Designed miniproteins, single chains, continued (4). Designs and how they scored, part 53

Each design is a single chain, and the fold is of that chain. pLDDT is the mean over its residues in the fold that is shown.

## One batch from the design tools (miniprotein)

Design m13816
Fold by ESMFold2-Fast:
Structure m13816 (fold): chain A 116 residues (1-116)
Amino acid sequence: SDAIEEFKKKLKTFIINATDEEIKEFVESLKGEGGIDIARYLTLQIKKEKINLDIEKLSDEEILELLDKVNTWIAEYLINPDKALYEEARKVKEEEIEETLEFVLELYLRYKELQK
């Protein structure tokens, strides 16, 4: 989708130009107030793909691939959310959400370092 690719380009530009504090604020915003949120959707996708959350064990190429995947999942949720995934996302525990947000923050900060 052109809308997904446009969003991903804007998000990558934001990450490169943003301060570490602004990136943290963006990641925290993924929790939302509505019970069904982007962080739950991301947690579900991470679990389905069995993604390694240990950033220190990932190569630069794996960081770039995971960044693209995460940004795609964020864009998919915002542009055309799958209603079937909402029920599964609601089952995600708060602890799992916090682990996902920490992973996304570390991933974004690592990506920003690679662009310097």
Scores: mean pLDDT 82

Design m13817
Fold by ESMFold2-Fast:
Structure m13817 (fold): chain A 70 residues (1-70)
Amino acid sequence: SSSLLLSLLDDLRERLRREAEEATKDVIKKMNDLSKTSTHDELAQAGRQLAPVVAPVGPALREDAGRHWS
């Protein structure tokens, strides 16, 4: 029985699992850093500045892509 293909597939699955775990840890760390770095007022102000752009998600994304092409 050739275990080469199964071994490669299993190794790829293991790598994907480890990558997912590392990515999850990195995201949690970034969220914690953002929580520590930004004050409530800074977050509220950033939210207000971005809200009119992001709130209509579909059309806002298309508009933003169009504006970037200038």
Scores: mean pLDDT 61

Design m13818
Fold by ESMFold2-Fast:
Structure m13818 (fold): chain A 85 residues (1-85)
Amino acid sequence: SSGKALHGIGLARRLIESLRLALENGEVLSEEELQQIADTVISLTKYAPKEEQLEILEELRELAREMGHEEVAKKIDEIIEEVKK
């Protein structure tokens, strides 16, 4: 039990941690796989407080760049700018 927003943040952070572990192990996700994870993280954080959503999205953007998927990182950056207004 916990608020739905809190549950979404928790799952999003677990997905980010999984991506960090993959990167640390030299695993490269496909652009499609990373985009699907990004879409999931964006959806999970949609109702979170703005500052927490931005923190998670900024981490996701950096991971996408480190994995060599600049197009995914650019799409995440566009979402970050929309959230910032």
Scores: mean pLDDT 82

Design m13819
Fold by ESMFold2-Fast:
Structure m13819 (fold): chain A 52 residues (1-52)
Amino acid sequence: SAELTAFLQSLGAPPDQIESLVNATEGYRQALGLPNSLLQPLAKMFFEAEQT
């Protein structure tokens, strides 16, 4: 989503990582039936995992 893309950009994620992080976060949320309120926390967690 546009909001998730903007959020990841604000964290300093590079453009090529943003698309994959958005897709991974949305896929995970849909697979588990999680609410949209968890999208940003999940995306941040995935992004931080790439950095650590």
Scores: mean pLDDT 78

Design m13820
Fold by ESMFold2-Fast:
Structure m13820 (fold): chain A 109 residues (1-109)
Amino acid sequence: MTYEKLLTMSAVDAVVYLLKEALNSDDVKITKINKLVTQITVGDVTVDVVPLTGGWLELIPKGSFIDYPEEKGFLLGGKDSVVAVQVVEGADKYDEIISKIKPLTKKYP
């Protein structure tokens, strides 16, 4: 995936594509856990994806990425929403995922 493709994707679709690129895997499982949480598994890594409400897209533009290493999570701006992503399985791969995702996203200040 390239940065230009990320700008046209929903936040959930963008998370799937970034994880597929980072982990070099096509093994994807998407599960709606509850009204707010979508769980995505790519290879050995599982993340919880939660859409943020309100003006978050004004703060985190489409294709932009902010990492939160202490929580093994990140924020991602998609076409439709900003999502908070939390690694819940395979957190040992967090640093690898972030290093591979950063070149595919717009760096946010």
Scores: mean pLDDT 76

Design m13821
Fold by ESMFold2-Fast:
Structure m13821 (fold): chain A 98 residues (1-98)
Amino acid sequence: NPLIEQLKARIDELLAIPDEDIPESVWKLFDEYDKNKDGYLDQEELFEFLRKHGLAGETFEESLFQVLYWLKLFDRDGNGKLDRREFAALAILLGLTS
């Protein structure tokens, strides 16, 4: 699927942005949703983030698929969570940099 390959390429670009070039608002968003302060967003914290920004879905099933979809694309460590860098790439992709 060409769209999926283009999305992966865009994600790789976003993951290559230096930490110093990422807006402070993105780091503040991470800290807001990292409720247990472990330096990662788990599935529950990511679900809350997506829901508050209108990005989860209309049903529980759709919301679960959205969480799992973003984890599949951004979880480079394979730990089932997003770290600060992976989250920053997601937030920028979603236009949440204001």
Scores: mean pLDDT 80

Design m13822
Fold by ESMFold2-Fast:
Structure m13822 (fold): chain A 55 residues (1-55)
Amino acid sequence: SLEERARKAIEDVKAGTLPLQEAAKVINEARKAGLFDLARELMDAVVERIKKEKK
């Protein structure tokens, strides 16, 4: 399901194994499906990863 895909994408972003371009696609799909909480959590994981790379 899209919910399972979004949850896996959050974990894969945190692990550094998912390209940010693919994370963006999952965020867009989650938003279109009304999964706003999962889309927000995935976006927050992307932001945290970017911040860690700048330190």
Scores: mean pLDDT 80

Design m13823
Fold by ESMFold2-Fast:
Structure m13823 (fold): chain A 85 residues (1-85)
Amino acid sequence: MELVIEVEAATPETAELALARIVSLARKKGYFDEAQLEGNRGVVTLRGVSEEDAKKIAEEVRRIAAEVGATKLRVELRPDLAALP
């Protein structure tokens, strides 16, 4: 499955901090595909994630966003198109 994480903050510095912590978490779980930072908005895309790991990552990402003071967080779990019946 594909997990897409979008985080927005009041400043670019806060967004970069949130993005760095999310990427670090993903790598620690064995997942890292791509990350992009555009001003106050960061996006992380993780591919090949299990549903169980996606739930755990989403919970930790919400914690990171709250601790950093992010203004917006969006977490989407998408089916892997190659694995659809």
Scores: mean pLDDT 79

Design m13824
Fold by ESMFold2-Fast:
Structure m13824 (fold): chain A 68 residues (1-68)
Amino acid sequence: RSALESEQGQRDILVALALIAIASGPLTKEELGRLLGMSPATIDRLLKEETGKTADEIIAETHGLPPE
């Protein structure tokens, strides 16, 4: 099974890119979605399924609370 071609491999890459983007500077879940070509809700679900935390939780833990 090719990790790069599988759906799970694609998800792993997207999660890695999301975490790198969050680490590079404070951004909103909406901006993260635009960078990855995904809806904010899809990003939130993907990160929750793969890391156990939502995008908002990871952003808050890395940079402080997101804008209200």
Scores: mean pLDDT 72

Design m13825
Fold by ESMFold2-Fast:
Structure m13825 (fold): chain A 82 residues (1-82)
Amino acid sequence: MDAEELKRLEELAKELEEAYKNKDVEKIKELGLKAIEEGLLGLARQAALLLVKLGAVEEALEILEKAGDKEGVEAVKEIAKK
């Protein structure tokens, strides 16, 4: 990871934290999809986990499935199990 990749990761992570504070499910989903487009799969997983915390499990699974994150999908299913 170079300085530009790190800066982009930090910018998106900050936007994601603000969206979570506002409980903005649509914006968290948008940021997760943008993270996938930019190859930031760890940030996409983080967005999905924040969606699970807000009760948006289906939106979280959509992000993880689009990211090809099979481990993340299984983790969210286990979290949603109660």
Scores: mean pLDDT 80

Design m13826
Fold by ESMFold2-Fast:
Structure m13826 (fold): chain A 82 residues (1-82)
Amino acid sequence: MEKQKEELEKKRDEIADEVIRLYETEGPAAASRYLQKVADEEGEEGRKMALYAAGRYNQLVKSREDLEKKIEEMKKKIEELK
């Protein structure tokens, strides 16, 4: 019983990693298409895995946006000191 839970968690993580990889290499449209395919093809379990992957993807996008904002803030501060 516990072993089946671990296998489902592994598949969930593999799907999340693939969504992130598609976002990094092919952009958000490709990531969204893959996420929809997982949700449609694998029924109830597919929908759960897609929701988890969407969560990880959104966290990555937010972290990237936060980093970009910090870089812009540092550039502005350097310009003000000149």
Scores: mean pLDDT 72

Design m13827
Fold by ESMFold2-Fast:
Structure m13827 (fold): chain A 62 residues (1-62)
Amino acid sequence: SQQKVDEAVQRLRDMLAAGASRDELVALLKQQISSLPFDAAVELSRRASRLLHEAGLGAAPN
């Protein structure tokens, strides 16, 4: 679980560095969360939210 969370966060980081849109990052995050156990999904969501906020992409879709 921890390794899968780290891999998912790294994938989001790589996509962000490549210029991926907020919507693309959120779509990947939702897909990853759906495939993880609850504890790992919560950790991924927390880490991804921080990553998106730091990048200025922390706004929810209106």
Scores: mean pLDDT 77

Design m13828
Fold by ESMFold2-Fast:
Structure m13828 (fold): chain A 63 residues (1-63)
Amino acid sequence: TPEELLARVRALLAEMQRLDDEIREIEKKYPGSPEAQKRIDELRGRIAELSAEVQTLAAELDA
């Protein structure tokens, strides 16, 4: 089960990295766009949700 928790943490971190990469591409393609900023804010919100899940799983691994 620790191996399953680690696999889940790795999957979440990989998803967060993909979202961060998407944000960087949006910033590069549409600099200064209010529409792009709204989408970036949405993606950052999703990263924050995934980060909270990672924190919960990491605490479970430390127990």
Scores: mean pLDDT 85

Design m13829
Fold by ESMFold2-Fast:
Structure m13829 (fold): chain A 78 residues (1-78)
Amino acid sequence: SLRDSLFAFVTGELTALLREAGLSDEEAERWARRMAEAILAGDYERAVRLAREAGLDEKQIEAVLGAGEFAALMLASS
């Protein structure tokens, strides 16, 4: 489904971002999935909180919010 494809896409993008921030592959994927779930639920406060807990800086948090806006637009367009 479109939702499943968006979840996979957002999770992949966030996993790459978290690995760049110094997380292990397993930790990055786990945090990314939690953040992607929050994003697709429209819970951006939770997504930002999870990003801060994972150690992302302000610019990286902006990238997380950008991924969320993209996912919201894609879901609204279907």
Scores: mean pLDDT 81

Design m13830
Fold by ESMFold2-Fast:
Structure m13830 (fold): chain A 93 residues (1-93)
Amino acid sequence: KEAVQKASVEEVLKNIPELIEKLKERLEEGSLTEEQYENGLKAIEELKELSKKPLKEQEEELRKKLKELGIEVEDDTTIGQLMSYYLIEVINK
């Protein structure tokens, strides 16, 4: 299961440059507010820093953050999926 968790995190990190580009496009189109854009960039930096920690700490921290945001997640949700949920919620706030 550790290999699956690691792969899920690596996939999210690999896609960060494309995600930043898409957020900038949405800001330029007016489909995203400046506040939402800033929240998204801040969340991406938080996820990059979190990815430097052991996988267990990454999972525990993300589950705690999502619970504080009122988001229910399944026990079998991967760390990469938790990162994606967190990013979506922070952008939409």
Scores: mean pLDDT 83

Design m13831
Fold by ESMFold2-Fast:
Structure m13831 (fold): chain A 89 residues (1-89)
Amino acid sequence: SAAALVAEMQALYEKEPDAVILIEDGKPVAVYANSLEEIYELYKKTLTYLLEERKKANPDTPQEEIDAAEKKIDEIALEAAKAIWEKLK
């Protein structure tokens, strides 16, 4: 479930606050990325996965809201990757 996934991510973040917590194969993982591009791609995968879980949890979500979220995934992932990369350097 989305709630279980969020709880696992939170627990992992508290255990390793200096690591990047991402979703890989549907599981939260703590990674130490070697480039901004790696963080961006992994975060984009995470955001896409979370959007799909949100759609399953809220089947009545309007299509225009889903389209808006998908449109912003690249932008949000890039901004998040830059922020995370700044903390790692």
Scores: mean pLDDT 73

Design m13832
Fold by ESMFold2-Fast:
Structure m13832 (fold): chain A 89 residues (1-89)
Amino acid sequence: MSPEEARQLAAKGLKEALDVAAATLTPEQQAKVRKILEEYYPKIVEALDAGNFEEALKLLEELAKEVGKISPEVAAVLRKTIEELRKAI
């Protein structure tokens, strides 16, 4: 998988996670999820751009754990993205 393809897959997963958050969570919970995503996403993108897929997957797992404290449903979307990335590496 190219870094660009991996980045597109991660971006799609994040969009789907935000869509689920908007549909299922309160505005306060949505704001908390967005803050966690804003903290992790630049680090994930940096790892993917460097071709460091192992670090990117580790950061995505940490992100899913933190988001899961607020919403197991949103965390499940992120975990699906992790599995799609693992299959493509």
Scores: mean pLDDT 83

Design m13833
Fold by ESMFold2-Fast:
Structure m13833 (fold): chain A 95 residues (1-95)
Amino acid sequence: NKEELKKILLNEAKKMETEYNVKFEQSALNALLEYVLKNEALKNAANIRFLLQLSIRKAISENRTTVTIEDVQYVIKLYEESENREDLLEKFEAS
C-alpha cells in the first residue's frame, strides 16, 4: 500500500544518502514515489533501491551532492525506454 511503499522508499533513500554522502530533494523523492505507485513492477524494495541508486549515480556523475527531480525524471524516462533492467543499465552507462 502507499504508506508501506513510502516508508520503504524513505528508509532506502536515507541509507543511501549516508552511504554516498548525498541528499535527495523532497521533490525528487515525491516524483519517484508517485511513479512507483503507478507501476506494479516497481512496488518492491529491490526496484525502488535500483531507481534511487541510478538517480544518485546521475547526480554524482555531474559532480553534485544533491539528487534533484531532474535526476529522477531522467532515470524514469530511461526505465520507460528500456526492455529490462540490463537494457536500462546499458543505456545509463552509454549516456
Scores: mean pLDDT 84

Design m13834
Fold by ESMFold2-Fast:
Parts: structure tokens; sequence; C-alpha cells
Structure m13834 (fold): chain A 85 residues (1-85)
């Protein structure tokens, strides 16, 4: 299963902090991620072996973003990382 998460941060430094947390969560949960930073926006594409695991991963990323004070501006299904750019 593939999904994306789009997050708006207050600064590029906060975006970098979010990326580090997302990468750690991905390792912990066995999810593959591709992350792009554009200014203060973070684009995350996640690939998981099941839809259930993908949904749980997205939920945890949203919680991590909110804890950092960042705003989630989009989530959804994704076919490839390049299709989101």
Amino acid sequence: AKGYIKVETESEEQAKQLVKRVEELAKEMGVKVSVTISGNEVYIVATAPSQELLDEFIKRVIEAAEELGAKVIGTGEAVSFEDLL
C-alpha cells in the first residue's frame, strides 16, 4: 500500500526535525519512506506491506507533526513519489 502526507512547518529547521522523526518511525514500523523538503513544506511518500500498517504509520506521523507544532495539509493514496512532484 502507498500513501502520502503533506505537512506545513513554521520553518525549514522544524521541517528537518519532522523528517528525522518520520525516518525513525518508518524504521520502527518497517515502512519505506521518501521525503522531500520544499521550503517549510514536507512531502512524505510511504510504502507499507499492508493498508492497516500504512494507516497506523500515517496516524503516528500526524501525531508527531502535531507535537512539533506543524500542520498536516494533505494525506491520501499515492502511486509513486514522482507523481506527487
Scores: mean pLDDT 77

Design m13835
Fold by ESMFold2-Fast:
Structure m13835 (fold): chain A 66 residues (1-66)
Amino acid sequence: GMTPEQQATFDFLKELGLLPESVTEFDEDLLNGVKVFQGMFGLEEDGVVDEAAREALVRFAEKAKK
């Protein structure tokens, strides 16, 4: 199963609309997608989302929606 941190990240990305609805768990394909996203935004491609990265992502997504 997923760790609590992975599940929180998964749910968070789903709410931001960054994950397809067909994705049901933190799989290898999803991990690769996270790394690609990190690279696109100039973040370290380690698959780990820190608080700073999470906050920046929230502000960016919220700004884009409004």
Scores: mean pLDDT 67

Design m13836
Fold by ESMFold2-Fast:
Formats: C-alpha cells, structure tokens, sequence
Structure m13836 (fold): chain A 66 residues (1-66)
C-alpha cells in the first residue's frame, strides 16, 4: 500500500523537530500526534496529544503506531 498518513491516524515522532514558522508544531522523539489533515506529500496538520497544540509538521518525522 501507499506509505501515506491518513486523517485520524495517531502517529509517533521519530525525530525532534524545531518549528521553522509560527504555524508549525514542535516535536520530541516519541511524542504522539493525531493527523488532522494531509496537506501534501511532505507535510501534515497535526494535534499534539500531550499539549493539544495544533500545527504543521513534516511527514518524514512521523511513523504510524502499530
């Protein structure tokens, strides 16, 4: 199947991410987020399950939880 993330997926950060713009969400390795929207092949809109904050994150920093 295609390696895409889907809306409603709970996924895990595989690397730390520092926001580059105010609309991006910071990530810590192991942090869980919910995918709210798939924006393009490289970016998703996500909600942090720890903080409830919403922002854009790079898809490459996320993996599906088994």
Amino acid sequence: GAPELRVGDVVRAVADYVPQTPDELGLRVGERVRVLEVLDAERVLAESLATGEVGIVPRAHLERVA
Scores: mean pLDDT 79

Design m13837
Fold by ESMFold2-Fast:
Structure m13837 (fold): chain A 87 residues (1-87)
Amino acid sequence: SETEEFNLKLLEIKQRSEELIKEAERAYKEKGLDKSVLDEVKRLTEEAIELAEKARFEKEIEKRKKLLEEAFEKLKEAERILKEAIA
């Protein structure tokens, strides 16, 4: 169902955000990651979580989809920044 798909996407955003923050914090502690990169990753993941929370209370299906798409784009950006910094 659409509700099940939506709930799975919300869970994915939460899980990916938590994993990404843990990876960035580990890289900062163990691999000499710049604090500016850690802070940027945290900022982008926080924005993704806020967008997902907005989507959770959005009544218009198309607006809800757009909020989720924006949340995933923020996570993708955070992942790219982190991977480039530790490569």
Scores: mean pLDDT 88

Design m13838
Fold by ESMFold2-Fast:
Structure m13838 (fold): chain A 82 residues (1-82)
Amino acid sequence: MEVTVGIRIVAPSKEQAEKVLEELKKHPGVTSIEAVLREEGDKYVLDATLTAPSLEQAREVAEKAIELAKKYGGEATVTINE
């Protein structure tokens, strides 16, 4: 069963937001990804929608997104839809 994962990342710079997106695109549990990067004042907001082939892989992608956001000085909010 295909699972949709919504990810919102708030990063202090465009470069850091782009690094999170690049690493997520490389994750083997991601079958598709659509993302929009916006400038919100002095910060950057990345809204991404990913598709994973299973709930297990969706959870792995969610954990990776949170880890990557913290690594690049940002915050992530993740929603998993079955």
Scores: mean pLDDT 80

Design m13839
Fold by ESMFold2-Fast:
Structure m13839 (fold): chain A 100 residues (1-100)
Amino acid sequence: MERFEELVEEIIRLAKEAKERAKTLPDEKAAKELIGEAEAVAELAEEVRENPSPSRLTALAIMATALLIQARLAGDEETAEIAERLLKKTTELIRLVDEA
């Protein structure tokens, strides 16, 4: 399904953008946590691309949510906006797989 591949690619792109933004943050602890969460999201999205399963989709949703929470705690509006878009795309991906 073309939409499935598009959503996965968008999630990976947004995760990479969140990671690059996180590297610019002055709070080293917040930066480290955001980088780790963004890398986990990108890795899980690639795993979902290869073999979508309920457990992989759930793990992706959990990590996307964690990224958003950490971005909000860091107080960086740009990272939070990227994370919110990523979570929205993750929700769309889960719905697409569930409806197929």
Scores: mean pLDDT 85

Design m13840
Fold by ESMFold2-Fast:
Order: C-alpha cells, then structure tokens, then sequence
Structure m13840 (fold): chain A 91 residues (1-91)
C-alpha cells in the first residue's frame, strides 16, 4: 500500500510541497521525524520522480546537515512552508 500511495502522489512526475510531505510521512513509520535519505531518493526515482541536483542538495542540507544519512523531514517541510510552526498550530 505504501508503494501504491507513492505511485499516486508522483504519477505525473511532479511533487508539490504537500505531496512531498505525504511521501515523507509514508517513510516515517516510527513517527520519529527522520527518514533514510537513500531509500527516499531511490523510491522516488522508481516511481518516476527525478529530482534535480539542486533539489537533492537542498533537501540534504536542510534535513541532514550532519551527513548521517537520516533526513529530518520536518525541518525540510518547515523550510518549504508546508509544516506549521508551533505559533501557527493553534491559529
């Protein structure tokens, strides 16, 4: 079902910030806010999404500044304007 949802989200080869958030949520099965960057990009490519080098660098710089291979996708989504801040959560 994860692969089916991924195929639906990236069926047209485009990912909106909202769709990217849903992809990250599908990879974060433990709810810890971190996902494996290698598995993420490999799965996106499998489903027809080919991110540019600039997009890959931006995602890794924002989510994996330490280079440990784990992307903090909540930080990435916040920078992309998709995730609500604590101040915006109640309003």
Amino acid sequence: EKDKKLAELIKDGKLSPVELAQVFELFDTDGDGKIDGGELFKTLEKHGYKPSAEEVLELRKLGDPNGDGKIDYKAVLEKLGVTLTEEEKAA
Scores: mean pLDDT 66

Design m13841
Fold by ESMFold2-Fast:
Structure m13841 (fold): chain A 88 residues (1-88)
Amino acid sequence: MLDEEEIAEARDLIIALAEEIVRIAEANPDNAAAQAAAAGARALLARTGFEPRPLDPEAEELIRRAARALAFDGAEVDVDALLEEIRR
C-alpha cells in the first residue's frame, strides 16, 4: 500500500470516530463523560475541512465500539491500535 493511502484511511477513520462520538453524546445528554468526549470531537470536526470517505462495514463496527468506550469512560482511543485491528 502507498503511504498516501494509509494517511487518507487514518483521516477518514478519525473523522468517522469523531462524528460517532458526537452522535452518542446527543443520545446521552446526561452523561458527563459522553459530553466531555463530544466537546473534543466537535473541536476536531471544526478543524477538518475534509469530507469523510465511506468506510467498510468492519471499520464502521470498530469505530462504533471505540466511540462508545470514549463517550462513556472519557478515555482517549489509540488510533494506531484501531487501525491495526481494522487491517487484519
Scores: mean pLDDT 65

Design m13842
Fold by ESMFold2-Fast:
Structure m13842 (fold): chain A 94 residues (1-94)
Amino acid sequence: DADKKAVLQATTLAEASIAMGTIAAAVAKIGGSDVEKMVERARKLVEEGRKLMEEAAEKNKSVKELSEEGLRRVEEGERAAEEVMEEALAKAAA
């Protein structure tokens, strides 16, 4: 019960952090000053999301299936965020 709650809370917070990272990267794609700094901020938000999910999975090994689902969602979010970050940097370099 407590383990399931901890994993679900971590998954929600991790997804929120990664979504904020993706939004920061999307704003960087619009252009303006400090594209590289905005992309760095996006990366930190994504990394915080991964860290939250990995810590929850490590502490709550009794709920393996939910932890695996959370980690898959984080991995999907990371791929989406990285794609937007790459696009932002490529546009800034042009």
Scores: mean pLDDT 83

Design m13843
Fold by ESMFold2-Fast:
Structure m13843 (fold): chain A 78 residues (1-78)
Amino acid sequence: MDTIVQKSILTGSSKISEHVINGDFDGANKDKNDSSKTTRDNLLKAGASQDDVDKYTNYVSDTLNNFLNTIKNNLNSG
């Protein structure tokens, strides 16, 4: 479970960073949403409970959303 969560964050962060470097914030937001869906699917395949699936999918989504918002704020604030 932890490996799935960590891999999802790492992969999602990499994709978000690639889009942000190219100025594609819409693409970065899509990567965040796609990573959340992939995390949910991987947790279900691993036999996680519904509560754990929701908890860890939300954790990945929140982590990637905070990452994207931090980058956006840093670019706007200097």
Scores: mean pLDDT 81

Design m13844
Fold by ESMFold2-Fast:
Structure m13844 (fold): chain A 69 residues (1-69)
Amino acid sequence: NVVEIDSRFTEELSKRLREELEKYTEVQKKIAEYIKNTTPEELEELKELQKERAKKLSERVEEDLKLLK
């Protein structure tokens, strides 16, 4: 039955699209909630800043040692 095959295919496609859309909407909703208080980028930047600070401090010490001899 061609009608049944088409209907099932369309329903599965629609379901997958709906699931993907819902996931996207959930992500956007989370981002919006984060933006209200803080941006997700701010939290990520904080972590990155700590890592960069440690790395740069170590590199500066090594460079200073080379320059000072």
Scores: mean pLDDT 66

Design m13845
Fold by ESMFold2-Fast:
Structure m13845 (fold): chain A 89 residues (1-89)
Amino acid sequence: SLSIEEIEKILEKEIEELKKTLKLPEEVVEELKEIKKKGLEKLKKTTDEEEKKKILGEMVYEMSVLVLSEVLGISREEARELIEREIAA
């Protein structure tokens, strides 16, 4: 099981890598950091492993929507539809 500190470090590294690789604008990077911050605050308030998994999944989902929307030049709604279609397949 990953500690909250380890999860934070992993997410911070991933955001930095995405910023460099995809040349994300600062606005998008700041929104990714806010998703991380809010998710980590929720993780700190739970001891249930299934709830932690759900929170982590929601964080990854929201970050993926934001990144896909920006990279593909589509709406966040269209990005959600693409991700949900992939998960359902």
Scores: mean pLDDT 83

Design m13846
Fold by ESMFold2-Fast:
Structure m13846 (fold): chain A 91 residues (1-91)
Amino acid sequence: SMEEELLKLLKEAKKELRKNNGKISDELFEKLRKAILSTGKVRFVDRKIAIEALENTPDEEFSVESFLERLRELEEEELEEGIRLIEEGAR
């Protein structure tokens, strides 16, 4: 039931992003953040990365599992890019 509720919130967020030019309300995002954190599979939720994960998860393959996998991949990419920029002397 909690996973079903999270899936509903994820689908609502995807629809709102399409309607509002890539933006979601603070109210919907806070609900989504709490639901994601309740899974215990992620330790924090960054708004920009979460939005990117929503936009980059295909509708045909869209599930709680596929979204969380994409979120983790994007978080890892962001960390790797940050390390690369430091190594190149961009502080």
Scores: mean pLDDT 75

Design m13847
Fold by ESMFold2-Fast:
Structure m13847 (fold): chain A 89 residues (1-89)
Amino acid sequence: LVKELLELVANALEAQLNKDEEALEEYKKQIEEKLEELKKKGLLPEVEEAINKILEELKPLAEELLKSPAPSEEKARKLAEKIIELLKK
C-alpha cells in the first residue's frame, strides 16, 4: 500500500513534467484514495513516521512549484527522482 502510494506520487510528478494535465488529475485522485485507505487501516507509528518524513522532504519542493509563475520542470524532475530512489529500496 505505502509503496503503491509512492509509485502514484512518482507517476503524478512525471505527468507534471510532461505537462499532461489529464494524467496528473487522475493520479491526484488515486493518491487521495490511497491516503484514505491508509488512514482507515491505521498505520503503525514507524510507517507513519517514514511517510511523514518523505512528505516533509517533498513539501518545500511542492510549495516552490506552486509559487512559480510557470511550473518548474526541474523541480518536478527532482521530486520524481527522489521518490523513485526511495521506491528502489
Scores: mean pLDDT 60

Design m13848
Fold by ESMFold2-Fast:
Structure m13848 (fold): chain A 82 residues (1-82)
Amino acid sequence: SKEEIIKRVEELGEKLGEALEKKDYEEAIEQARKIGELAREVGNEEGVKYAEEAVKALEKKDINEGGQYAGIAVGEVKTAAL
């Protein structure tokens, strides 16, 4: 359902934020990849794109860029689910 998709992406975004606060790049990358998988499941090309950009930024340990792109990806998935 749309409500389940929104809940799932919000939970993934929250876990990603917590990982970034702890500078746990491995966990943050895992959560960003899961956001991208969810975006692909709902057919949101922008959500996939920004989740992939978040992963690339986090692989470079860029918390600010990674967090920004992940936040955009979450927003895109939520909008597509509405």
Scores: mean pLDDT 87

Design m13849
Fold by ESMFold2-Fast:
Structure m13849 (fold): chain A 96 residues (1-96)
Amino acid sequence: MSEEELEEEVEAAMLLMEISVLKKYADKIKEEELPEVVETLRKIKERALELKNEELKLKILKATLEVAKKLLEKFPNSEELKELVEEIEKEIKELE
């Protein structure tokens, strides 16, 4: 494994940990907190897209989509969340 490959795996592991925490606390997120959570998920998406490893990229995007969809079930009128779900689904489809 190259140093660059190791750095990407570390980045991916950190992003997956952040996603896991958000998923665990998704049911406790209040409507007032939603803008900050959506911004965090959007930043995770952007960081995932910077990865060179397509398998890690897809894994993180799919995990992010799962959390975004769970939040959308709780907040079905969130336009920002609907937009984020559509953006992530498009990125996944283009990579597959």
Scores: mean pLDDT 84

Design m13850
Fold by ESMFold2-Fast:
Parts: C-alpha cells; structure tokens; sequence
Structure m13850 (fold): chain A 57 residues (1-57)
C-alpha cells in the first residue's frame, strides 16, 4: 500500500471521530424540527460543522 492509501484511511478515521462529535448535536436539533425546511437547514449546517471538525481534527 502507498502513503496515499494510508492517508485516506486516516481521513476516514477522522471522519468517524468528527461524526461522533457532531451527531449528538444534530440529533437534538432534528428532533426539535418538525418541518422539512427546518430539517434541510439543520442538515446543511450539520454538513458544514462536520467539515469544520474534519479541518480542525
């Protein structure tokens, strides 16, 4: 395997760690949202927060 493959695996592990930090917050917000529009907004914000967590590590 190459270092590129190892970097990809590390990225996946970081993704899982970021998800563990973001998902509880997202779940609470989604449960409060009753409209599809609110759920869509929460999903977009969650995706942005997830990417931010990946960047911060």
Amino acid sequence: SSREEEALRRSEERGQEAAKRVLPEVSKRVEKAKSLEEQAQISREAAEEYRRQLELE
Scores: mean pLDDT 68

